# Ledger of designs, part 41: designed miniproteins, single chains, continued (2)

Each design is a single chain, and the fold is of that chain. pLDDT is the mean over its residues in the fold that is shown.

## One batch from the design tools (miniprotein)

Design m5397
Fold by ESMFold2-Fast:
Structure m5397 (fold): chain A 75 residues (1-75)
Amino acid sequence: SDLERRAALADTLTEILREVMGRDAPTWELLAAMDEAQLAEVRARIAERFADDPEAQAALLAEVDALRARIAAER
């Protein structure tokens, strides 16, 4: 289902964020702490991991952008 697919993508995003930051923390905290170089690394890892799934790749990249925009709006 769409919900199960979104949950799996969210889990994968959290995994990638923790790998790039080298620490275990909630997705929003990791994204809020990332600089542009770390975000570029996240985007590169998403592109590589989902090279054969362009829909999942686009969805995760859009989610990173949406979450960062939301974090910025709360400042």
Scores: mean pLDDT 83

Design m5398
Fold by ESMFold2-Fast:
Formats: sequence, C-alpha cells, structure tokens
Structure m5398 (fold): chain A 85 residues (1-85)
Amino acid sequence: MKPITDELIKELMDKLHSDDPEVREEAMEEMLKYLKEAKKTDPEMFKKLQEAADMVSTTLLKDDDPEVRKRAEEFKKKVEEILKE
C-alpha cells in the first residue's frame, strides 16, 4: 500500500471527480481502504482523508445525474461506518 501523503489524498480527490465511472469506483474503494488503515495508524492523515471524503461526497451529491448521487450516498454511508468502528 502507498504511504498516506497529501499528494495521495489529492490524487484520490482528482480521481473521484473523474468523468470515468470506473476511475471513480476504484478511487472510492482506495479511499475507504486508506481510511480504515489511517484510523488505526495515523490520526492526522485519518482526519485529512475524512475531510477529503466529506468534500467529495458533498460535491457528488449535487451532481445532475441521479446515479452519481446514489453512488455518493452509498460512499458516504460506508465512510460513516468506518468512523463508527
């Protein structure tokens, strides 16, 4: 796994805003994986990842495409589940 850095967070955010749904899905899965790891190992990076995930979710929930909004809601729910663990 790549080390959790500000550059990685930016890369994930850029991918989550991609026009390619496959790139977005991969970035969502990577974000969830890094959130789980950072929660155990790096509270500062966990906070940054959580803020990034919230920002992306907020943006995608405003999308004109109802399928994009549905995916954003599912992603946000999974992030909230990690926060509760």
Scores: mean pLDDT 77

Design m5399
Fold by ESMFold2-Fast:
Structure m5399 (fold): chain A 88 residues (1-88)
Amino acid sequence: MTKETAQEEAEKIVKDKETILKWIEEQEELAKEGKLTASQYAALEILYVGLKITLEEAKKAGVDEELLKEIEELVKKIEEAIEVAKKS
């Protein structure tokens, strides 16, 4: 991946950050209530893997550290939601 392509992909994720966070928080609340479906749990796992891959590729491409921090926050938030789902 070129630095330019990785930068654009990182910027797209950061632009959608609020929407992604809201969705993750909604799934976490469903997990706490014991209402999270297998499909929703699978979607959390898929998003987690995708974000981790994107973060690794962005780091390798030398993307802006500010954008990397924003993606790292998303990775941490989804990791926390998955842990809640595993215990629910």
Scores: mean pLDDT 82

Design m5400
Fold by ESMFold2-Fast:
Structure m5400 (fold): chain A 80 residues (1-80)
Amino acid sequence: LSPEEEAEVRLALAEIRLAVTKLAYQRGKGSIEEHIKELKRILDELERIRAETSNPAVQAAAEELIRDVKKLIEELEKKK
């Protein structure tokens, strides 16, 4: 994969990880603390993708996911 193709794949994997984390939470699987930890790891990866890519579409998609992840972290931290 080219570096830009790799960024697209990394973004897609982050989307999948976010979806899996949301599904686990909705089904009452795992702890809230475990979900927050995974969301923070996803956030770190998205921030790296955004910083490293020169593709504006990938940057924009990463920014949208970053907003979604941050919102979910805040919601889960309130519920504990």
Scores: mean pLDDT 86

Design m5401
Fold by ESMFold2-Fast:
Structure m5401 (fold): chain A 70 residues (1-70)
Amino acid sequence: SSLEALAHSNLGLVYANLGRLDEAAESYVRALQLDPGNEIARNNLGLAIKNHPQGDELQRRVLKAFKAIS
């Protein structure tokens, strides 16, 4: 539901603000699985990956998570 997607997107923002970028990315991925059109979650996921010290590994995990639902 849109409310569930919004909750996960907001949780991602909280984790990102705490510097917990792995948990932020997981929350944004869940938001996008529920609402693929959520541009805010998509943009914030991109920022979390760019700001992560192991961004390439995080990006690989994100892509694998999205493929698991196809």
Scores: mean pLDDT 84

Design m5402
Fold by ESMFold2-Fast:
Structure m5402 (fold): chain A 55 residues (1-55)
Amino acid sequence: SMEEELRALEELNAEELEKLRADPSTTEADLEAHERALDAFLEGAKEALEELRNK
């Protein structure tokens, strides 16, 4: 389902974020930018899912 796919995507992105945190070449600004972009993407996906459920 779309909800399960969204959750799987969130888990995969959380794992990638942890890898970035472990990388000494990654800066705090890089992590913040990545988290912000991810949050925006997931928020848009959740809004689309909610709209689909409400039609």
Scores: mean pLDDT 76

Design m5403
Fold by ESMFold2-Fast:
Structure m5403 (fold): chain A 100 residues (1-100)
Amino acid sequence: MEEERLRERMERGKKILEELLSKVGEKLAKTAVKTLEELEGSPGSGARVMSISYLVESEGDVELTAKGAGAYVAGAAVDGEDVEEAARRGYEIVKEVKEK
């Protein structure tokens, strides 16, 4: 259904996010990747809005924050934005929430 370019961006975002989040926790990395995979067929604003909701509403819930990170990377991939930057941003937020 999606273009090869979108699939390539999704795979790149998944790899970077999984590598970064595995340093925080294997379960968190898997949670983020699964959320990203679930959203890869949902183009544009839907994935973006969902990621913002998860990140804003997490309030110290590290697992919900990991879902938000996955959704944020998926949204960036769909919108043609920098998935590496999106993965790094998501990682920073998850790490901060876990370390608090």
Scores: mean pLDDT 71

Design m5404
Fold by ESMFold2-Fast:
Order: C-alpha cells, then sequence, then structure tokens
Structure m5404 (fold): chain A 56 residues (1-56)
C-alpha cells in the first residue's frame, strides 16, 4: 500500500509530521480516504477540521 508507506516515511522525517500522520490514519478509520498527495498538501489544522466534521 503506497499510501501507508508514504505516511510512515512522513512520520520518520519530522515530529511535526507525526500529528498529520495520526490524523490521516484516524480519518481512514472513519472510512475517509486520504491520499498521499492530499496529506502532503493539507495542514494539521485542515486535517483536524475534517476529522471534527466527520465526528459531527
Amino acid sequence: DAQLNAVEKIAETSSDDNVKVTLALMLRGLGIAVSEEELKASTVQELLDRYKAALA
């Protein structure tokens, strides 16, 4: 799974990216697909807002 490998590599690169990776994985758990391109283009705030919207 190329997306999972990309997410893991991002987590290895920076501690800041750890939050983004965690949010992306949690979104996947809710059935929301987050591509590697979308993850790269999105901010922590954007991913968090999407997660909150999915819970509401």
Scores: mean pLDDT 68

Design m5405
Fold by ESMFold2-Fast:
Structure m5405 (fold): chain A 66 residues (1-66)
Amino acid sequence: MEISPELRDRLLRENPVAAVALHEGLVAYNEKDYEAAVKSFELALELDPSSEEVREYLEKAKELLE
């Protein structure tokens, strides 16, 4: 999975901690550690709750956690 460049650039400017959480979630997801991916995406969404893209990544990781 790859994160939207527009979303990442926005978060890096407005909330760099959320950008780091998003990146950690992406790394975990690509390593098939879906539990870690869910936790990181949940943190990113908590720090930037208006992001639909982060919510979509979270939902995708949750589907694969089953």
Scores: mean pLDDT 76

Design m5406
Fold by ESMFold2-Fast:
Structure m5406 (fold): chain A 94 residues (1-94)
Amino acid sequence: AKSYPALLAGAVEEALAPYTPDAKRYRVRIELLTPIPGIDAREVEAEAREFDGRLVGRLHGPADGWVLIRPDGSAIVEIDGQEFEGRVVEREEL
C-alpha cells in the first residue's frame, strides 16, 4: 500500500515520543519531485523527529500531512492519503 509508510511514520512518532525524550528534532525543507495538486509550492517545510536513522514528522503547511525522510535524504510526503516523492534540501536542528 502506497500510503502505508507515511501512516506508519506518524503512528511511530507518536508511539515513540514517551520513550525517546532526547531524540533530536529538525525543521526540514523538502523539494517536491512530484507536483502536488492544489499546491503551487515546489518546496514544503516540516518538523520531524529522529527515528532509527530516519526523520518522521508533520508538514507545517500549506497543507496538513506527514513526512518520512530516509537516511539518503529522500522523502515521502503524505497529504490527504496521497504520497508524493521529495528530497531534503535544508535541515535545521531545533
Scores: mean pLDDT 70

Design m5407
Fold by ESMFold2-Fast:
Structure m5407 (fold): chain A 96 residues (1-96)
Amino acid sequence: SHMERLKEEARRLLEEGAPDERFADLLVQATGISREDALLLVKELGREGVLRFIEALDPNNKNFAKEVYDLLKGKSKKVQDIVGKYLPAVMNLFGL
């Protein structure tokens, strides 16, 4: 599936030590968010956090909302708002 390909790409980028810009590009592909917002997510989540975020976004993942919430708890309000905009289920968990 498209999401399986994105998850495999994220794992490969992390293993290769790819720069933040490559993870931002992957987030844009997965969510359609702006590149500016994607770069902010990479900066706050870290590269491993971005991999976990992409893995959580699988439409077949029944726990995606909770997994995304767990990644974002304790992060800035700006980052929480960005993700909430693109994942309505996550907005409910944040009370947004």
Scores: mean pLDDT 78

Design m5408
Fold by ESMFold2-Fast:
Structure m5408 (fold): chain A 86 residues (1-86)
Amino acid sequence: DAKLKEFFETLKEVLEGHPLVDEFIETLKKLREENPEKSLFELIEEALKEAWGIEDEEVRKAMAEIIMKKLKEKASQEAIKYVEES
């Protein structure tokens, strides 16, 4: 799916420079498949905890907000909506 590909390519760009980018993307893909009812924001928070070990809930929420903001700035609204709504 072209929209799903655009989303994950944009996410990789947003997370560029972090040593665990590929692990984050793999974890997010797995979490999305296992939890179709969860919002993209919730899935990003869980990926931050599982892949990057960010155990502090307030830090995870702040990081997830920054990631979501950057994704919305770089990806098309259609690609974001496709992933958010499944």
Scores: mean pLDDT 82

Design m5409
Fold by ESMFold2-Fast:
Structure m5409 (fold): chain A 71 residues (1-71)
Amino acid sequence: MRTLGNGDQSEDMALIDEKIVELGGTSADGVIGEKEREAIKKFQEKNGLPVDGVLGGETALALYNEYKKKH
């Protein structure tokens, strides 16, 4: 069964997706909250990306590629 609160990819993706939409409207790095950074790090780890907690081009691109597959 899906695990809640253990870095579940679906929940991390939903959280990051919401924040990406918000950031896409107003792009502002350095204003990312701690919870968002944690979700980004978990996503990076699952996708074999550098785990730096920064929503950069690589992380955003990888997230959107996975998101498109789900849609």
Scores: mean pLDDT 58

Design m5410
Fold by ESMFold2-Fast:
Structure m5410 (fold): chain A 85 residues (1-85)
Amino acid sequence: MRIHVAGRGSEEVTKKAADEIKALAEQAGFEVVSASVRGGTLEAEFSGDMSPEEAQALADRIEALAKQAGMDEVSVVVEPASMYG
């Protein structure tokens, strides 16, 4: 499963959210594929061999955490891992 996270906020908010989201994903057994914060925009991608239900539960927690951190826009998408890499 892959989890794609995108969001917008102040630079301080997106940096804090990125650090906490990364830690949460790693604790849940997901691998950090990419994590980027630029000018108040957060974009991160995680991959793991978790069930769709576990991936969705993590996605829900990520969205809640980003909103709690003060992000104005948050999008979290759970996708099957691509066979192409």
Scores: mean pLDDT 79

Design m5411
Fold by ESMFold2-Fast:
Structure m5411 (fold): chain A 62 residues (1-62)
Amino acid sequence: ALENQVINLLLAKPLTAAELAAALSVSTATVTAILNSLEAKGLVTKDAATNLYTADIAAIVA
């Protein structure tokens, strides 16, 4: 699933929505929708200053 691919990429390093879209060969809109869903689940956090997303490893292993 795309959600799992997003999480796996973010576990490697923080990325912006545009960087994730490029890595996954999908639209930025698709990635943004997935990131919003993952944030709602507590699996990722967005840094508003840098627009970087980070996977929360504690939430993933819970």
Scores: mean pLDDT 78

Design m5412
Fold by ESMFold2-Fast:
Structure m5412 (fold): chain A 100 residues (1-100)
Amino acid sequence: EKEKVLKKIEEFIEWLKEKKKTASKEGQEYIDKLIKLVEELKKAVENDASPEEVKKILDEMKKLIEEALEKGLLSQEEADEIMEKLGELAELITNYYLSK
């Protein structure tokens, strides 16, 4: 159900925009980078990109969150919350691709 996946991606983008409002200036810059990757993920799913391409984007998002946490630009709590939401989205995308 491609439309459900795209809706969840859009919900994740809006959730990140809300989180950006309370983040530090440096944290806002990392959230903006993450939003760009999520927008790239949305385009990949819209265009039925390969599972390998989708996985690459998801892996890039995880690395960005880990980097932000390592640099102290996100708190452990903020990073855990974002990673939890990303995990939910990744599971939904994986299930969609398995149903193709």
Scores: mean pLDDT 83

Design m5413
Fold by ESMFold2-Fast:
Structure m5413 (fold): chain A 67 residues (1-67)
Amino acid sequence: GKAEALARALAALSKEKNNNGIISEAEALAIVDELGVPEFRPLVREEAARNNGKVDVTRLGVALVLS
């Protein structure tokens, strides 16, 4: 589904960039916009707010596919 596609895209970006599971809020939001799933923007912003503007792609990915 949409959540699973977003989780995979976020994980792929992390591997390409630094392979440590962390990307910026801006990078995560760009992927959300690219996939056309704006309903997940609040979840990305919430994750970034908890992590000082950083997104843990594994934690967010698990939350997306399980919720």
Scores: mean pLDDT 79

Design m5414
Fold by ESMFold2-Fast:
Structure m5414 (fold): chain A 68 residues (1-68)
Amino acid sequence: SSADERRFRRQLSSGEALVAYARRHGSLEDLRKAIELLEEEAAQSTDPLEREVLLRLIGRLREVEAEL
């Protein structure tokens, strides 16, 4: 749905902003905390679409964590 698409884009935008912040300030701790919170949110989600969106964002953030 369009609402799911908007949620996905918002989460990706937030993730990219967090990545930019972490790279600029060397804040690996903040990035790792955000990943942990997103993993907890995904684990507690009852909506398969929401879970998929969260897992995709987590994957993107983990790729960046590996490069920091």
Scores: mean pLDDT 70

Design m5415
Fold by ESMFold2-Fast:
Structure m5415 (fold): chain A 56 residues (1-56)
Amino acid sequence: MRLRITEQASPALLEKLGVKVGDVVTGAEAAERLGLSFSEEQTAQLLIRNGDAERV
């Protein structure tokens, strides 16, 4: 699953993910970089619900 980082993402989140606004990451990469014990799908849904990312 691919996610595009939105301009709503905080600077702290961008730093933890090692990305910029408009970058595309997988849910698996996001889970690993954030240190979450969530699945790829759970991590993707969390970021989408928070407005930090959108599905591509």
Scores: mean pLDDT 83

Design m5416
Fold by ESMFold2-Fast:
Structure m5416 (fold): chain A 103 residues (1-103)
Amino acid sequence: MLAELQRELVRKAIEGAINNDYEKAKKEISELAQKAIDTARALGLPDSVIEQIEGAEKVAISILDELKKNPNDPKLIEQVRALLRSLGVPDEEIDEIVEKLKK
């Protein structure tokens, strides 16, 4: 659940950057994170899970803001690659995402 949510939040951030739809992406990220928090609360999950969801939301929004500010920064692109790889995204999918970010 949490790893899948982190992946979805990061994908929403990247999609927003690719489409130049930053405000829509921020809204969708916040709404997805809030639904996950509400679900965790309803299931009686510990506050540490809520904190992890809030952290994942913050990371996704940070990526979106940095991509908006520096869309073709090679260092930022490498950081995005590393993050996606850590979340279990296949290298072929990461390469496709990066090519879309460069254009």
Scores: mean pLDDT 81

Design m5417
Fold by ESMFold2-Fast:
Structure m5417 (fold): chain A 79 residues (1-79)
Amino acid sequence: SELEEVEAELATLPAETSPELEELIALFRDIAASQPNDEAAAQVLRAWYRYLASDPNAPPEAIKAVLEALAEVLRRIEA
């Protein structure tokens, strides 16, 4: 499933938390919450992930933050 793929990718990233990571997770959660439904939220977060994954200067924290927010949305869709 897409959720399993997202969780597998998260497992390859550093486990350490930081204030910067927490702020970015909050930002992506706010972006998701601004969308009309969970499917629209997932589409927006997928677009952000593709953008960040294509940018060689993207901080790993930003990639981790968008995947964390996407995993939360996917868990709601699968519930």
Scores: mean pLDDT 83

Design m5418
Fold by ESMFold2-Fast:
Structure m5418 (fold): chain A 91 residues (1-91)
Amino acid sequence: MEEKEIEELKKKSLAGTISAEDLKRLNDLGIKKMMEKYGISKSELHKKIVTSKDVAEEAAKYGILSADVALGVLSTIEKQEERKRKERELL
């Protein structure tokens, strides 16, 4: 089930254990889910993300990297990973 995979990948992302490959898969699955939900192409989805806050928020919920809110979430995860890495270097 794609929804279960998205949820599992999101849990890894929040825990700071997500790999670059898993992050890309989360993005790809999110794009696919949004395309299916709205019945639109990938290019139309990107246009909607730029023009509609509601669509951008839903895209961020599915982990789509191109969404403004998704970029904010990724920045938070990167900062958490950097902090954890710094703590490990001091041990």
Scores: mean pLDDT 66

Design m5419
Fold by ESMFold2-Fast:
Structure m5419 (fold): chain A 108 residues (1-108)
Amino acid sequence: MRRELSLLISRSVGYIIRAIGSEIDGDYKSAADSLEAAVEELRRAGRLAEEAKDEQTLKDISEQLRRVSEYARKLAEKSDEETKKRFLKISEEAEKESEELEEKAKKL
């Protein structure tokens, strides 16, 4: 469990780094693909942390999702209309998941 959690979190960080690289290159579509992958890995990590009743890891994942949400919203402002919709959806999904994990951490 702990090794799988660490792997999922590491993968999410790798996708965020890829998104930053894509932003620097002006490739906002690839940045959106990378952030979508990061949110999915963090969502899986959150489920494992909840099963483990690991309050600290739930808080850490929630914080990372909040940062992804903020970054996606920032990228939406710089993107074309179609890619902007993708970033706004990523932001909404990440924010919702962050709030759910924060609530679960408080109940532990």
Scores: mean pLDDT 88

Design m5420
Fold by ESMFold2-Fast:
Structure m5420 (fold): chain A 85 residues (1-85)
Amino acid sequence: ALERLEELAERALAGDHEARLLLYLMGRIASEEGLDLEALLERAEELAADPAVRAELAERLLELAKKGEGEAAEEMEALAETARR
């Protein structure tokens, strides 16, 4: 579980937007449900595979991008485009 999270974080740092999207989902789920790390990763992967969830996430990220400035807003837009795929 920890090793998989570290691999995901390394991919995100390398510019993998799908990895960044999964980390964002894990953070959101953790704030809402308080699941353990392994359950969070599994849940995030399941949600990322659902087209309906991806569509909702894209809309949410675009809303956040409109409220943000600079690099943070640009990253939210990139994640929204990734979620729409």
Scores: mean pLDDT 74

Design m5421
Fold by ESMFold2-Fast:
Structure m5421 (fold): chain A 98 residues (1-98)
Amino acid sequence: SDEEIAKKLAEKIREIAKKYLDEETQQMVDEMVEEALKEEDPEKVVKELITILIGMLTGVLSNEELEELMEELIKETKLSEELKKIVESGLENAKRIN
């Protein structure tokens, strides 16, 4: 379900943030995740969490590392084809500004 995907994705985002980001940025990401989780529509929550994840890692990871991480996340969360397209769009935008 999108609700279970959202919970798993939120947990993964916090784990990844602790690995790659400083404490101040980790706190900012946690606040953004908490706000996203307040959305009543689980599909919107998942879309917002994907945006947060790509945004927090843009400029921190190389484009290749970010693509590999997102491919692994898609496999683990079993994202729908529609949500996969959102990931692809976010990655293309990251390449343009990085």
Scores: mean pLDDT 79

Design m5422
Fold by ESMFold2-Fast:
Structure m5422 (fold): chain A 105 residues (1-105)
Amino acid sequence: SMEEEKRLREEAERALRRLDEEIARFDADVEAGKLTPQQVRDFVARLSSSGIYAAAIQFSRTKKEQEEIASQIDDKDELERILAFLARSGASIEDIRIVVDKIKE
C-alpha cells in the first residue's frame, strides 16, 4: 500500500540519519585523537561490510536471494547500517522491505 511504502521510506531515512550521525561522531573522535588505529580500522571495516551487503541485496535477481543475504546478518545495528546504505543509493522499496522485515523479526 502507499501508506506501507511511506513507512518503509521513513524507516530507511531514519537509518540514514543515524548513519550520518555515527560517521560525524567518528570524524570528531578522529580529529580529537580519541581513537586507536585498531578502532579506526574496525569502524572502516564495519562500514565497508554493511555497504557490500547493501549492494548484494540491491543487485540480487530474486526476493529469495535477497532474503538469504539478509538472513546471514543477526546484528540489528548492522541491519540498520545496511538499510542506511540502501537509502543513500536510492534502492527500490522492495529492497528496503527485505531489510526492514529482517530488523522486525
Scores: mean pLDDT 89

Design m5423
Fold by ESMFold2-Fast:
Structure m5423 (fold): chain A 55 residues (1-55)
Amino acid sequence: GAAPTPKQQKVWDAYMEIRKEQGPEAVTAENVAKKAGVSKGTVRYYAKKMGIKLK
């Protein structure tokens, strides 16, 4: 399969770190966007593509 894009990888890494450190309630589009350094729209797009549930 194709390797994840740099933005997709950043969103995934930010999601995993926030979930590990602050729990699933802190996994919002805003928190992931700030940690990954991408827009909230980019977070929403990749979250939907990867099956991640945002708060």
Scores: mean pLDDT 80

Design m5424
Fold by ESMFold2-Fast:
Structure m5424 (fold): chain A 100 residues (1-100)
Amino acid sequence: MSDTDRLIGFIRSIPYISDDMQRSMERDIRRASRTMDTNRQKMRMSGIIQRAMIITSRRSSDQDFDTIRTRAIDFMRSLGISQDMIDRIMTESDRTRRIS
């Protein structure tokens, strides 16, 4: 399975992202997948995951957020995204959670 298909599957697994937002994110993922530069593709995919985590942080219960957060971290690690980038994305989503 491609990283593109895996990311689409991850976004579809989040119940807090509306069908319209999922379709928009899938278009962004498919656009990112056309990037021939692996590092640039990872950065674009990281941005989509960050968007998904911010939406989830505003809409989910604490327990659901923690579950999805753990899945997002494991998924980003599987894509070879750096721990520093993962920490940045999760810090932003955690911050959004506290103020929502």
Scores: mean pLDDT 82

Design m5425
Fold by ESMFold2-Fast:
Structure m5425 (fold): chain A 60 residues (1-60)
Amino acid sequence: MEKDIEINEELAELAEQQKLYDTAARYYGLVSDLYRKEGNEEMAEKYEQKAREYAAKAAA
């Protein structure tokens, strides 16, 4: 599960560099879900907020 979090974080960062904000939002959303499954609510909330931020940028 930790490797899955790391991979999805890296994919989100790559999407940000390419200005693929919708894709970045999806990967940050997956990271949030993975942290929630591990019981890490603080990190889950942090990445959920990032996902919402990038989704908003994609919708603008």
Scores: mean pLDDT 81

Design m5426
Fold by ESMFold2-Fast:
Structure m5426 (fold): chain A 76 residues (1-76)
Amino acid sequence: MKIRVETSDTNPISGVVDPNKPALTLILEDTGLVIEASSLEILEIRLEFLVEAGVISEEEAEKMLELAKEALEKLK
């Protein structure tokens, strides 16, 4: 599975620019699934729903969360 993680200093819902609270966009290139989250906490909630729905596995959710954390670390 190919996963792309993008970070933005602009909240995709409110349009507010905050470099200390960057928003996350994860794209599953093989399926075209796009997951947007204004924080890691919201991303975790969205990933849990996708696991419960059978869209992704628990292992894939953990990998996506780790990649999101790494992307945020690169912004420091």
Scores: mean pLDDT 71

Design m5427
Fold by ESMFold2-Fast:
Formats: structure tokens, sequence, C-alpha cells
Structure m5427 (fold): chain A 70 residues (1-70)
């Protein structure tokens, strides 16, 4: 059903956002190490932050659709 599909998609997006957040935290920890390539790590962190923002927007859209179906 459309409701079951949206619920499954919401669960997947929550897990994806959590995974990307953990990856971002890992890069942050790496950026704190002396001698780290801070410019390269910053670029990777910015890219991950953009991905997290995109997933968060999609998650909010799917949650709104779920609320409309109830």
Amino acid sequence: SPLDQLQAQVRQLILEEAQLTLELMGLYVQSRVPGADKAALRAQMDALAAQIDAVSEQLQQQIAQLQQLR
C-alpha cells in the first residue's frame, strides 16, 4: 500500500541520515589530528553535510505525506 511504502522509505531515510552523520563525525575527528590535510577533510565534510541536508529534506517530505494519508 502507499502507506506501507512511505513507512519503509521513512525508515530507510532515517538510517541513511544516521550513517552519514556518523561519517561526518569521523571526518571531524580526523581533522583534529596534527598534520591532517584539513583542506581535503573540510571539502569532504562539506560534501557530506550537503548530502545530510538533502536526505533531511526528503525525510521531511515523506513524513508530511504520511501525515496526509492518516
Scores: mean pLDDT 86

Design m5428
Fold by ESMFold2-Fast:
Structure m5428 (fold): chain A 71 residues (1-71)
Amino acid sequence: GDLLELAEQLAKQTIEFAESGIPDHIIVYMNLEVMKMIGKQLSGKDKERVEELLKKAKEAVLEAVKKIKES
C-alpha cells in the first residue's frame, strides 16, 4: 500500500543521508519518526517490513554518527 511505499522511500533516503555524512540531521530525525508512525498504522507482513526498514535505517544512522565522532 501507499504507506509501505512511503516507508521504503524514507528508509532509502535516510540510509543515503547516513552514507553521505548526515547532511541534514532534522530530515533524518523526521524520517525515522514518520516511519515509526507508519509502522503503528500497519499490520501483519507490512508492519514487519516497516519495522525491519526502521531498524536498518537506525543502524545506518548510528554507524554514520560513530564515524563522524571518530574523524
Scores: mean pLDDT 81

Design m5429
Fold by ESMFold2-Fast:
Structure m5429 (fold): chain A 73 residues (1-73)
Amino acid sequence: SEELETAKALAGITVIVGEVDLLLRLNPEPTPEQLELYRQIEELHKEAMENPEKAKELRDQMQELLQQLLALA
């Protein structure tokens, strides 16, 4: 169902946000490039909370940005 797919996407976003939070806690002095990626992830997270129907698309974008963050670590 559409509701189930949205719920799964929002759960995935919650996992991504948790991983980003952990990265921030382990690196209190992020570079300007890392800060820009954190800002982009935060904006996508806000959009997903305001427009849950976009959650699946936004989850995939957030996952890509998380992979970019991990490559800089």
Scores: mean pLDDT 87

Design m5430
Fold by ESMFold2-Fast:
Structure m5430 (fold): chain A 88 residues (1-88)
Amino acid sequence: SEEILEELRKRAEELVKAGVISEKEAEALVEAAKLLIARDFEGVFELIRKGEEELRAVALAAGHLRRAGVVSDEEVERIGEEIEKVLK
């Protein structure tokens, strides 16, 4: 939903201000959340393979959306498996 996406945008802005993530990672967080909400798992997996900032962004977005009830534990596990494949 737009409300969950807006909440994540605000969280990403706070993380940038705190020096935890870059502006690029914040943009990737919003992109990852949009793909996850749309159930575009191929798009999510392409982001994971793009680079470390995008991989971290997918992990953070998936965790946020799981807590919000938008994605399931099984969907998060599948994302985690793809992240692990890239890190090997």
Scores: mean pLDDT 83

Design m5431
Fold by ESMFold2-Fast:
Structure m5431 (fold): chain A 65 residues (1-65)
Amino acid sequence: SALDELVARVEAYLRERGELSEEERARVLQHIRAGDLDGAAAVLLANGREDLAEFLSRLTRELGV
């Protein structure tokens, strides 16, 4: 599904770049898996990562989620 593709691409991006802690990464991915994209963005923004929130927004639009 488009949501599964979104999860896979976000996980790969964060892991390959060493972005966020393991716990923060898990929280973001859990929100995405639940279809709660606003919740995922809120976790990123709470961590001062507006760049990652923008990345998530662009990727969700691209994949049609």
Scores: mean pLDDT 87

Design m5432
Fold by ESMFold2-Fast:
Structure m5432 (fold): chain A 67 residues (1-67)
Amino acid sequence: SEAAKRGLEALIKAAESGNSEAAANLARLLGRYGLISEEDAKKLVEAAESGNTKEAAELARELLKTY
């Protein structure tokens, strides 16, 4: 879906800029609105909140191939 892709792209940009809070919030919104699975959203939130923004960006890039 276009909304899912745009949300994931925004998350990648936030994560690459080191903005873990914005990345985690975007992941929660994507999961809450069913744009990505709850399991994928949880993984992105955990990576972002752990301070591993590189992992969050890499996970989001893999999800872009799926959505």
Scores: mean pLDDT 85

